# Designs tried in a protein design run: designed miniproteins, single chains, continued (2). Part 22

Each design is a single chain, and the fold is of that chain. pLDDT is the mean over its residues in the fold that is shown.

## One batch from the design tools (miniprotein)

Design m4779
Fold by ESMFold2-Fast:
Structure m4779 (fold): chain A 100 residues (1-100)
Amino acid sequence: KLEELKKKYKELSRKAASLYSAASINGAGADFERELYEELKKKAEEAYKKDKEEGKKLEEKAKERKEGYELNEKAKKENEELYKKYEEEAEKLKKEIEEL
């Protein structure tokens, strides 16, 4: 029935929009963590020349930022994939509504 199809379409569209927003947030988080990783990596290399212990501490901090970057990249891709699936389902439903 037309009203039920419209309700499902709105639900799918809202889910897609939410996933798109989540992917954007994860992408921004990945970029932020990557910049911090690159800065800490450079500082670790410089510190290793003067103090090996200081260099190791900065290297460990760099590894934490790299893990955060990789985690956010993975979350972004997963949310983008789900977004595309919900968007495709919404498009099919929209065509069904337009044929009524």
Scores: mean pLDDT 86

Design m4780
Fold by ESMFold2-Fast:
Structure m4780 (fold): chain A 95 residues (1-95)
Amino acid sequence: GMMEEKKKLEKEAVKLANEFIKALLSGDIEKAKELLEELKKLREEALEKGIKLNSFEIEIQIGLLGIVRGVLKLQGDEEGAELADEAIEILQEMQ
């Protein structure tokens, strides 16, 4: 049903966001870009199905990405910070 599909997509979004944050913090930009493409596919699926990923867990991931973006900017990692901004936008568009 729609509720089970929503929970599945929310779990996948949280997992991908966590793996993406780890890739950014380790400087694995190639892995971060691959995970961002998976987040984009998840966004497309959620939007096509009319499912809003508005759980508290998604809000927490957006907050964590904001902190990570700030850290990357302070370190001079402009590419990593831009990837974090794109991930935030993708997650917000799914809400």
Scores: mean pLDDT 87

Design m4781
Fold by ESMFold2-Fast:
Structure m4781 (fold): chain A 75 residues (1-75)
Amino acid sequence: MSEADIEAEILISLGRMYRSLAKKLAEQGKIEEARELLEKAIELYKKAIEVAENEELKKEAEEGLREAKEELEKL
């Protein structure tokens, strides 16, 4: 795995963490905080897509981006 792919994996993992936390905050009625975290997750996934050299990893980032955008729209 390249350094670029390692960076992409870290970015994808952080994006998933931010989405998980955003969901928990939204359930608690903290909508503004949840929105900020989803926006951060979107930026992380976008960077992961740009950095990823591995096609499978790029697809994971693209799926994460799509899901994060859908979650943001539902807030």
Scores: mean pLDDT 88

Design m4782
Fold by ESMFold2-Fast:
Structure m4782 (fold): chain A 80 residues (1-80)
Amino acid sequence: MSKEELKKKGEELYKKGLEAYRNGDIETAVSYFKEAAKLFEEAGDKQGAAAAYHMLSIAYEDLGKTEEAEKYRKKALELR
């Protein structure tokens, strides 16, 4: 995929992650945010990757996975 296609797909998955998160499907949201972050990084979209990692941090905190939440919080801060 081109970088533009990777970024667009990342944006679509990020939106699906937000939808799942707002609906209380936190585990599904984590899956979408992980894939979105990967695609954003492959596209070189640091802002998109940071946003996805920030949401991963929040979602993992909601799941009680404090270690994973802190890991992704740090990743999000490093990209901003």
Scores: mean pLDDT 86

Design m4783
Fold by ESMFold2-Fast:
Structure m4783 (fold): chain A 80 residues (1-80)
Amino acid sequence: AEEALRRADELAREAGRLAESDPERARELLEEAIRILEENREAIVAYLQSQGLSEEEAREAVDRMIERLREERERLYEAA
């Protein structure tokens, strides 16, 4: 769960770095980050609950993370 969050963050950070030079690769990295969060949603929710969030707060937090990455991916498409 913590490792999945870290990996998704790493991919999103790399996507940001590549957004101007290689927007197609940046989109691929964002899609992979979204996939990791979606596939590990239950484990991430459990991890966030262990950090003091309620189940509802944890689910909302994961959903917001996914939404933000989808918005970043959409901005790359629109900005190009």
Scores: mean pLDDT 82

Design m4784
Fold by ESMFold2-Fast:
Structure m4784 (fold): chain A 63 residues (1-63)
Amino acid sequence: SERDELLRLIGEILRLIGEILDLERQLARETDEARRRALEEEIARLRRELERKVAELRELEAK
């Protein structure tokens, strides 16, 4: 159902936001250069995933 699809996408978006916020907090406290680079790359990857999921949600709402 439309509602089940919306709830699934919302759940995925909330999970991604939570992961990004956790990594951003880790990055803010990290002093090791290699670990900072790894965190920045992972944050960028998750932000791209979030953007795709938000676009999917907007598309579904437009129907």
Scores: mean pLDDT 87

Design m4785
Fold by ESMFold2-Fast:
Structure m4785 (fold): chain A 56 residues (1-56)
Amino acid sequence: GRAAAATALLEAGGSAEAVARAGGMSVQQGKGMRDLVAGGFTAREAVAMAEATGAL
């Protein structure tokens, strides 16, 4: 699903645009997920936060 695709791209170091496309979200939301991972959250935690806020 979209969550699994976004998680895989975040773990692979994909761009904000690639994460956004995989997750079906805006580029700003994809960038936010990249920033969360850069700040010390795991890709799975970033995806869980996106799902909780309805972004994913």
Scores: mean pLDDT 82

Design m4786
Fold by ESMFold2-Fast:
Structure m4786 (fold): chain A 55 residues (1-55)
Amino acid sequence: DLDAKVEELVAEFGLGPEAAAALRDLVHTRGFPVETLRTALERGRADSARVRALR
């Protein structure tokens, strides 16, 4: 179920309620695949860790 997969992403990436609502809207209203959103979140997480390591 798409809802369960979205909830997993929200928990895994520690998203706030506004971000969680936006993620659900992207999946249900705009038809974004959950895998595409997960890849984008993984990229952002890696970039954030990299930026932190540079300072």
Scores: mean pLDDT 73

Design m4787
Fold by ESMFold2-Fast:
Structure m4787 (fold): chain A 66 residues (1-66)
Amino acid sequence: KVEEEIKKLEEEIKKNPSADLYLRLAQIYMLKGDYDKAIEYFKKALELDPSNEKAKQLLKTAESIK
């Protein structure tokens, strides 16, 4: 279930935050149609890794939909 995936990612982020974990969480929120949360997590991914082109591209996509 998508809710279990979110919970698992949030637990991993709490122990060891990383751009990749935030990016995965943001993508799940995109899939759920929760663009506000997706945007916030893409921004968190970019705070940890400003060079992440995938996060930049997906953030622009989420902002254009919202």
Scores: mean pLDDT 83

Design m4788
Fold by ESMFold2-Fast:
Structure m4788 (fold): chain A 114 residues (1-114)
Amino acid sequence: RAAEIHARLDRLFAEMSRAWQAGDPEAARRHFEEALRLLKEALQTDPAVRAEMIAELKAVYGLSEEEAQRFLDALIALLEGKPLEEVMKDLTPKAQELLRDFAAALGEVRAALA
């Protein structure tokens, strides 16, 4: 369920933060990558999680329903390891900017945990 997935993600990010503060970047990285795996699986398999994300993308970022759907498909592909330039191909400039910001944030966290 979406609420259970949110609770599990919060737990994984809390464990990542604790491992980082304890000076264990390997453990922090494992928790971070597990959180990304859970997010990817939820977006692929749970219509409720996908619907909540679409509603948020529309309300907060001003995307259309079609733009939000395309963004989530591109996000899943990015989390699967596809190159950023391939996954943002055919997205609107607004959706491309949002995905680029997300990819940059992921890169910064991974660099800090390396």
Scores: mean pLDDT 79

Design m4789
Fold by ESMFold2-Fast:
Structure m4789 (fold): chain A 71 residues (1-71)
Amino acid sequence: ADAVLARIEEELAANPSAETTAALGRAAYFRGDLERAIELFREAARQAEAAGDLELAAALREAVRVIEAEL
């Protein structure tokens, strides 16, 4: 068994808040609520960074920059 993969899956399961917050941000974006989408993606990026998911945090920050350019 790959102990590293098991650990990664355990830590991902321990951090559902960033993914849930990002899903809410995406729902706000599709509804046209850009200000709320920005707030939710910023919070999700902060949660991802706190959990050590730097790739997700970077992707969410890029989404914020793109949405802000549409305001």
Scores: mean pLDDT 75

Design m4790
Fold by ESMFold2-Fast:
Structure m4790 (fold): chain A 63 residues (1-63)
Amino acid sequence: MDPLLAMTEDNVLTDEAKDALEELLGVSREEIDKITDPKKRIELLEELAKKLGIEINVELLYE
């Protein structure tokens, strides 16, 4: 999969990114959906990328 593209597509996480977060970080999709701040979702995506061994380009996340 292309997790970076899926995770940074919008300020809303895709189903694929949520599923990966649940499997790798143990955070349920419902817990992710309860996060109202997009910044907190980005923090979870950064943790996911570390688990996958992928370096997230911060410039792409914030611009």
Scores: mean pLDDT 60

Design m4791
Fold by ESMFold2-Fast:
Structure m4791 (fold): chain A 114 residues (1-114)
Amino acid sequence: AAAAIAALTAAANQGDAAAYNNLGNLLADLGAYDAAIAAYNQAIALNPANAAAYNNRGVAYLSLGKYDDAIADFNKAIALNPAFAAAYANRALAYTNLGKTDLAAADTAQAAAL
């Protein structure tokens, strides 16, 4: 874990957007959601078209109960990749937590259709 964090941090310091996204994923897996969000912020700053980084940051926001921030990120992921089934499924989960049942059902159906 520590060696993987060090290696990904070194790659990220070389301006590698993918390394920041991978660092964020590792930090999120460890439950370090605020640190994961910081890593995803850097991935997005280096590559604003990275739909996966928006989706992953949205999932970290879901874990923190920041549902509005999560929905904003899933909206960006979907805008960048309209075929991103995982982003629809994750946005449905955020809508469910906010009691937006009709919006959640629509996103669940869209994820299943992709």
Scores: mean pLDDT 87

Design m4792
Fold by ESMFold2-Fast:
Structure m4792 (fold): chain A 60 residues (1-60)
Amino acid sequence: MTAEEAYQRGLDALSAGDIKGAAEGFRTALELDPNFEEAKQRLEALYKAAPHSKAVKEAY
């Protein structure tokens, strides 16, 4: 799996309304490529939009 592939999975989950799946996908992309700015920005945006969400905190 590539960082881009994990990022795409995050986007697919986000479009389906799966916030936990989206956060996990973006986190996996960052684990594969720590300099993946798009994945980092997406994960930070999810955290800022729902800072008290258990799903986002578990994936972050």
Scores: mean pLDDT 74

Design m4793
Fold by ESMFold2-Fast:
Structure m4793 (fold): chain A 115 residues (1-115)
Amino acid sequence: MKELMEERRRRAEELARLSAEEALRALGFSPELIEHLLSRGEEEAKRLAITLSLLGLDPGVFEEILRNKGFEEALREIIRLFLSLRPEFDIDWLIETLRELGLEDVAELLREVHE
């Protein structure tokens, strides 16, 4: 698990250097979903891409949530689903990694959902 988490962190750092569109494309989002997310906020879309990369999640599994909810609501639902499937996941590692990547707002959201 630790090696997989470090690998996910390196990928997230790589995505953080890309544009929002390039990061979403690298994760396998459909062109239509990329356009939808970017139209709602480029910076929010980038934060979503980095977070999903750290969680190791396939965006296709969450396409309906991503289409129908705002970024904060979508992240909350995705995080809840992830934690229900992976209750042993090191949430403290995820929060710290998000902070180190400059995603303090996402780290705070994760803390609230976990509590």
Scores: mean pLDDT 77

Design m4794
Fold by ESMFold2-Fast:
Structure m4794 (fold): chain A 116 residues (1-116)
Amino acid sequence: MIELTESGGGTFAEGSSVTLTSKFSVPLSDLALIGWYREKPGEPLQFVASITKDGKVRYAEEVKGRFTISVDEAKNTATLTMNDLKKEDTATYYSFAVSANKPELAFGEGTKVTVV
C-alpha cells in the first residue's frame, strides 16, 4: 500500500507563496502518476496538478501560471509550490499517487491551507 506523508499547510497571507510537500512510502520509480486535488469549502473535489513518470505535467486552468508541481527522486518527495495565493485557494489539499506496478490509487490525509 502506498502511504503519503504531507506537510506545508497553515494560514498564509493573500499574495504570498507556500510549498506543500508529499513524501512517499515507495520509490518514485514505482509511481506512474503523482498529483494534488483540493476540496474548497462548499465545493466538490477539484483536480489541481499532476506529473507522470515520464515528466509530463498538467495543471487545472485556475492555477496555471501560479502553481508548480515538481518531484525530487533523492528525497522521495513531490512538491506543489503555490505562488500569488488568493483567498479562493483556501482548501484542503490532497496529494495522490497511482502505482506503476498494480491498480492502486492512494490519497494523503489532506493538508489545510487558509488564505487570509
Scores: mean pLDDT 88

Design m4795
Fold by ESMFold2-Fast:
Structure m4795 (fold): chain A 68 residues (1-68)
Amino acid sequence: PLSPAERTAASVAEGKAIVLRDAERLLTPEQAAEIGKLVDEYAAAVVAGRPRAEITEILKRIQEVADA
């Protein structure tokens, strides 16, 4: 069985894979690369237990890149 931290990491990794797959299919290569970096920051922040405000700012940046 996975620890709570490992379970969170696995769930975040699954969500990351879905977002990156959709970004590659729907966005430019430049936008997909930038979203990839931001999704990596998001995954690391969630696993590290960073403050909600910091996580929200990363999500906002992902949305801004997708909307560009």
Scores: mean pLDDT 76

Design m4796
Fold by ESMFold2-Fast:
Structure m4796 (fold): chain A 66 residues (1-66)
Amino acid sequence: DDAVKEEVLKELSGPESIEELIEKYEKRVKELQEKVNNARGIDIFGMGSRLNVEKEKLKKVKELSK
């Protein structure tokens, strides 16, 4: 949880706007979700873990934009 917060805060300190960051994370979540749905074997574990991390980052960015 703390590692996800630190990554989000680091990206928020960058030149990209909060709206651009949200769109970027939403795109990554959508792409990873499609890959997970089509994945087989051990690849599912890695992509599923990554998908959960990106979903948490998206949630944190949306909360911080308020």
Scores: mean pLDDT 74

Design m4797
Fold by ESMFold2-Fast:
Structure m4797 (fold): chain A 66 residues (1-66)
Amino acid sequence: SREEALKLVEEAEKDGKKVLVVISGNTLQVVYGDKVATVEFESREEAEAFADELKEKYPNVVVLRS
């Protein structure tokens, strides 16, 4: 869920570590160590908008597009 994705991003920021946000099709995954949160969107554009919002708010976010 989006809530689980946000929780992982915030946990990584608190730890002073980078977190990967991977977009593949309309699916977005937040990867922090061995933890993964997956969010499926109705469109690619919605997934990219969410990733861009995370990157703007959290300097530790790195977005990878496939």
Scores: mean pLDDT 84

Design m4798
Fold by ESMFold2-Fast:
Structure m4798 (fold): chain A 92 residues (1-92)
Amino acid sequence: MKRLEELEERLEELEKKAKTEKEKFILEELRLILEELREREFPEELREKVLELLEKALEALEKGDLDTAQKHVLEAEILIGLHLLKEGVSKI
């Protein structure tokens, strides 16, 4: 997806500019989510929601709003985690 590539480029630029431990932590979590989306096939609806949350997180980071960025990252992590748990249960 073009959106995923654009998010990766924006993330790399923010990583180069990050100065605080909080910024670095949020960027590290964003990177992990992007890698998960790249390496796994998710339902389109879930993938779209996660991408939207990542876009909002990056926009917040670009504005210096770390609390809003962290909130959106956490929401994306929860959505992915819930999906992975559901997939695990389907094998039982």
Scores: mean pLDDT 80

Design m4799
Fold by ESMFold2-Fast:
Structure m4799 (fold): chain A 59 residues (1-59)
Amino acid sequence: SPAERILAAELVYKTGLSREQALRAVRLVLHEGKTPEEIARELGISLETARTIVEIAKK
């Protein structure tokens, strides 16, 4: 959706993730309700970055 693409672009800017990882992160939060710990494991990123992703996606 356009909203998910906007969120993914913000995540790329804020975290330095690739566009593909950012889009997956948005889906993990919005469609799958994943925790920061689960997102960090799935994407191979730090827990700190995963927490930032959840905060941005839920605003």
Scores: mean pLDDT 83

Design m4800
Fold by ESMFold2-Fast:
Parts: structure tokens; sequence; C-alpha cells
Structure m4800 (fold): chain A 80 residues (1-80)
């Protein structure tokens, strides 16, 4: 269970993001997954955007936010 979230955590740590920041991003992704499972697409989109922005900021590349959001959506949907 939560194989998608574990994959996200590993990828964040491999990218050089701190364990503390990676945990915060994973929690945002977990809440987004719960929103998707509940059918709340608006809340899920907002949480994924927040996770993506936090990832881009941690990497020092704010333009990466859109790519990060697409990555989180793909991992959450495909690894369930």
Amino acid sequence: MEEALETIRRDLLAAGISEETAEEIVELAREAKKALEAGDLIKAAELLKEAALKTAEALGDKEAAEAAKEYFEKVIKELE
C-alpha cells in the first residue's frame, strides 16, 4: 500500500531534497491521493500544485513546478 508515495519519497531524497522537506511534500501528495479517492478533483489539484511548488523551491528551480505536478499525478494514478 502507498507504493506511489514511497516512490515519491525515494525520488525526492535522490534529488537532494532534505528528509524534512521530502516528508512535507509526501504528506501533501498523500492528502492529494485521499482527495482523488474521494472524488474531490479540485482539492486534489490544489494539493498537487502545492507539492509541486514546494519541490521546485527545494530544488531551486521554480519553473520545474509544472513538471513536478505532472510527475506526482502520474505516480499516484499509475502505481495504485
Scores: mean pLDDT 77

Design m4801
Fold by ESMFold2-Fast:
Structure m4801 (fold): chain A 61 residues (1-61)
Amino acid sequence: MEDALEQARRSAELMVTMPEEHWDKRIKALGQALKKAYGLSEAEVNEIVERMRAEIERARA
């Protein structure tokens, strides 16, 4: 979980430089990839997605 959150934060920082139309697709794809790689529950994937969205918002503020 901790490694997955770290990867998610790094990806969120990169995503702020991308067009907004790509964010949902990339966030969803990364969440599913991390679920498969680390065996995360749906609740854990949702937490990662929420943290990524929050990090993108902070980076833009």
Scores: mean pLDDT 72

Design m4803
Fold by ESMFold2-Fast:
Structure m4803 (fold): chain A 75 residues (1-75)
Amino acid sequence: AEALRQAALEALGKTVDEAERILSAVPGTQVRRVPGPDGDEVVIATTPAGDKIAYAALLARDGKVVSVHFAEKPA
């Protein structure tokens, strides 16, 4: 969980391709790209965290990550 959070913060200001590479390097992490609002792109990364699932959502604008949302939810 903490490793995913740190990777997501490291991805801030990086290109979408670089962000996906950084997040995919975290063991057990699954990474997806999805369309966001107004032509933005969202990179979503998930990893198991005990009885929870940790996830990070990174909003990319003009090909750069501009914000990060981190959360955990029950599995």
Scores: mean pLDDT 79

Design m4804
Fold by ESMFold2-Fast:
Structure m4804 (fold): chain A 66 residues (1-66)
Amino acid sequence: SAAAEEGYALAEEAGRLAKEGRYEEAAQLFRKSADKFREAGDLRTAAHMEREAEEALEKARQQKLE
């Protein structure tokens, strides 16, 4: 579905941002990806994207404390 395709594109971009250390932006895109997978009815992948967003936010918090 178009929603699932958008979800994958957002997750791929979020992964690139995370590799660059841009964790807050990565988290925003992982959450948007989760929304797209929920729209597509893929609740398992949506939950996985939400966990990726939480991990990115935790890394952003750690980065700010350094």
Scores: mean pLDDT 88

Design m4805
Fold by ESMFold2-Fast:
Structure m4805 (fold): chain A 70 residues (1-70)
Amino acid sequence: MSEEEIIEKIKEKLEKLGLSEEDAEKAARMIVEGVKNGTEHLAGARLILEYGLSPEDVEELIKEAKEMMK
């Protein structure tokens, strides 16, 4: 699966959690880049602080991104 396809899938999940299309795309890219670079814990903290996501939702999104990036 391409990086852009993974971003789009995570974006759709973020929109369902109440983020705008613009914020969902930015947050999805942040998750995917964090997983790619091994900095997912820093990306997760930023998502909680900047977008108001729950720690549980962030953990699940990171897990899904990791599985799709294998």
Scores: mean pLDDT 83

Design m4806
Fold by ESMFold2-Fast:
Parts: structure tokens; C-alpha cells; sequence
Structure m4806 (fold): chain A 119 residues (1-119)
């Protein structure tokens, strides 16, 4: 089994707005595990609003991955959400969000490889 991930990382635009791309995760059979629509957080939004929005996306993805049995990936997403909440700038929040996603995808790939090796 493998996961298909579609989406780029979140970014801070030159105007100070924060762009969260559409996130979609499917298994190799095409079953949808998680989907979140693209979202732009306005430039005038507070740092706290940005952190809340990014942490919420990671938390919802963590819940979906835990329900799919991807526990290590869910833990990586939850740790990413905590790092986003501790960040003090929009740039630090986006970096924490993107690192959390990357770690979660790696953890999912590793778990799937381990499960296949047991067969």
C-alpha cells in the first residue's frame, strides 16, 4: 500500500496573507482518507488567527489518519499543530505546518512499508 498526496505546503504571500493549499490524501486504491479545501487567510488576520487555522487543519488530518490506523503519522501531525501554536510569527507557523505535514507523510510511508514487510 502507498499514499497519494496532492498539495503544496502553506505559504506567506508578499502582502502578508497566508495561503493553505487544497490538501488531499488517498490510498493506492483511490479511497479518500482526508480532504481540506484551499483557503486564504487575509493579510489583516492576527498571528493568533493564522496559528489557529493552521493548527486546526493539522488536527483534523491527525484525527483522519488515526481513524485510518496511521498512528505515527497522526502523532506527527499533532506535534506539528503544537509547534504552530507555539510559533510567534506567520512565517514560523507556516514552517511548522509544512514540517508537520512532511514528517506525517514520511511516518505514513514508513508504517505502510513495515506492514507490507510483515506479509
Amino acid sequence: MRLEFRGLGARVNSDGSVEIPELEVRDEEGNLLFRAPARTIPADASVEEVGRALAEVLQRMADAFRNAGLEKSADALREGAERVRKATSKEEMVDAFNEGLGRALQAAADQIAEEEAKR
Scores: mean pLDDT 80

Design m4807
Fold by ESMFold2-Fast:
Structure m4807 (fold): chain A 56 residues (1-56)
Amino acid sequence: DRLLQAALANLDTIRSVRELAEAVGVSVATVYSHFPSLAALQAAVGKALEALEEAA
């Protein structure tokens, strides 16, 4: 997921769904189509971080 990869790379700077959409170059609606809420995005990012730590 390009959105998830961008969220991981910009965790410290992304304060809103709009900033994530801008960083990836997509619309806010596109982000919401992949992640129905900010909480869902944060949960996906947390899971990806755990997977990255386990893979190392």
Scores: mean pLDDT 67

Design m4808
Fold by ESMFold2-Fast:
Structure m4808 (fold): chain A 71 residues (1-71)
Amino acid sequence: GPEDAERAIKLVEEAKKYLEKGDFEKAISLLNEADRLGTRAYLEGDTEGAQRVGEAVKPVVEALKKKGIKL
């Protein structure tokens, strides 16, 4: 439900903090968990929540790619 999307967004915020610290492994792990929760939100009918998760994840993935990390 909406709680999954909200939790996923919080995980993306944590991933940003680990990215800033240079802990790319932890950042990627948190992004993977956020994607899992976003997918579950979508499957449960929370299309808006799933979209918000995708929008939150995208800038962090792009930042990792700019640092030479292939996802």
Scores: mean pLDDT 84

Design m4809
Fold by ESMFold2-Fast:
Structure m4809 (fold): chain A 54 residues (1-54)
Amino acid sequence: AALAQLTPEQRRILEAVARAGKLNGLSVDEIARVASRLTGVPLDLARQAVEELV
C-alpha cells in the first residue's frame, strides 16, 4: 500500500492536505500535487496514497 511507504510525518501531512482539499473541492490530482510538493514524496506515490484515503 502506498500509505505504508510514507514516514509518519509524510502520512500526517498528506492526510491533512487530503482533508482540506476535499473540503475545498480539489481533485485527487490537485491534492496529490500539493502533498508531493510539501512532503517531497514522488507525485505517483502521493497520488496512490491520496486514492487510498478517499
Scores: mean pLDDT 83

Design m4810
Fold by ESMFold2-Fast:
Structure m4810 (fold): chain A 90 residues (1-90)
Amino acid sequence: SPMELLEAETAAAEARVAADPNDADAWFQLGYLYLLLGEYEKAAEYLTKAVALDPNNWMAWFYLSLAYEKLGKKEEAKEALEKSLALKKA
């Protein structure tokens, strides 16, 4: 099923961050996958780690904005979205 495939991809991303906790791309992938699973608190946590390691990843800021919006954190969502848009245009 699509859900089983998503869970398998999530497990693979978790293995990547376990192997290298400084891999910004692995944290970004993990946060994105949790966003697709509807686990918005975990998505925000892992995307926050991704942007801390790579602050120039405009997609990570964009998905972090979506996670914050789903959590009702409207101001944090707006700030993350503005950061994403500024980086994408640079």
Scores: mean pLDDT 89

Design m4811
Fold by ESMFold2-Fast:
Structure m4811 (fold): chain A 80 residues (1-80)
Amino acid sequence: LLERLKEDPTDLEALEELAKKYGIPQEYVDLFRLALELGLEEAVRLIVEAMLAYVEGDFEKAKELLLEAVSLINQALLKQ
């Protein structure tokens, strides 16, 4: 799934299914959609890694990776 989402970052359906199955907060899906719209491949990658950490029960790592992705998204938005 990680490799699939990194190779096909437009696979929003796969990410939504992962979130539903593991109870991942909607914020992860919303940020993934935003990263895709902005064309931020690295932010997309970080969000997928954050969701996998969440699935593994490593909520601290998931939060850290998500915040890193948010930082990249904020930097891109400030340039627009």
Scores: mean pLDDT 77

Design m4812
Fold by ESMFold2-Fast:
Structure m4812 (fold): chain A 60 residues (1-60)
Amino acid sequence: MEEEEKARELIEKFKEALKTSNIDPEVLFEQFKQAIDAMGLSPELREKALEEVEKAIKEL
């Protein structure tokens, strides 16, 4: 499966966790970074994914 699809799924899960979870957003963000790094995404896809989730945190 495409790396982009996996990144999108993680971003959506992260956004859902921000809305439903009692976990600190910074902790969720660290977990997201570890998951992205574990997938071995290209630097460009990694940066895009991180920007999307940082934006989601800022909009809380």
Scores: mean pLDDT 77

Design m4813
Fold by ESMFold2-Fast:
Structure m4813 (fold): chain A 95 residues (1-95)
Amino acid sequence: KEKAEELHKEGVKALQEGKYKEAAEKYEEAIKLDPNNAEAWLNLGLALYKLGKYKEAAEYYEKAIKLDPNNLVARENLAEAYKKLGDYEKAEEIL
């Protein structure tokens, strides 16, 4: 899906530039067009994590893991989000 790929690339560029809110918006648009893109869900979670929205970040990392269960980066990021929320037991269960 050409438009979803374009939006994902724009999100990655915004993320690299530290524009986390813009990155999140681009990934949200990409996901509306291609909801099965595990990488877009992972990157949306990362952008929200950078914005301090740890609970939302965890929810989107869980969606990424559901779509791609072998994604170790998503699992590591989920564990870090749980640690930020003070849930060390859940963080340990993921890792």
Scores: mean pLDDT 86

Design m4814
Fold by ESMFold2-Fast:
Structure m4814 (fold): chain A 69 residues (1-69)
Amino acid sequence: SAEIEEVRRRAEEAAAEVARLHPGAGPQVLGAAELAIEKYRDDPERAAEVVERIAREGREAAREALAEE
């Protein structure tokens, strides 16, 4: 559906943002988001909520990694 395609695009944007903070974290965030999108592909609203949580946690972890350097 168009809605799930938009969630996927948001996941890709979030992974790219996390990769800019910490390059190694991008693929991990994208992988987790792809699993969530597949699990909730018939519920785009829930998929979006889970993807946003994954992105937020990824950004937090990337910021912690940067603070240790």
Scores: mean pLDDT 79

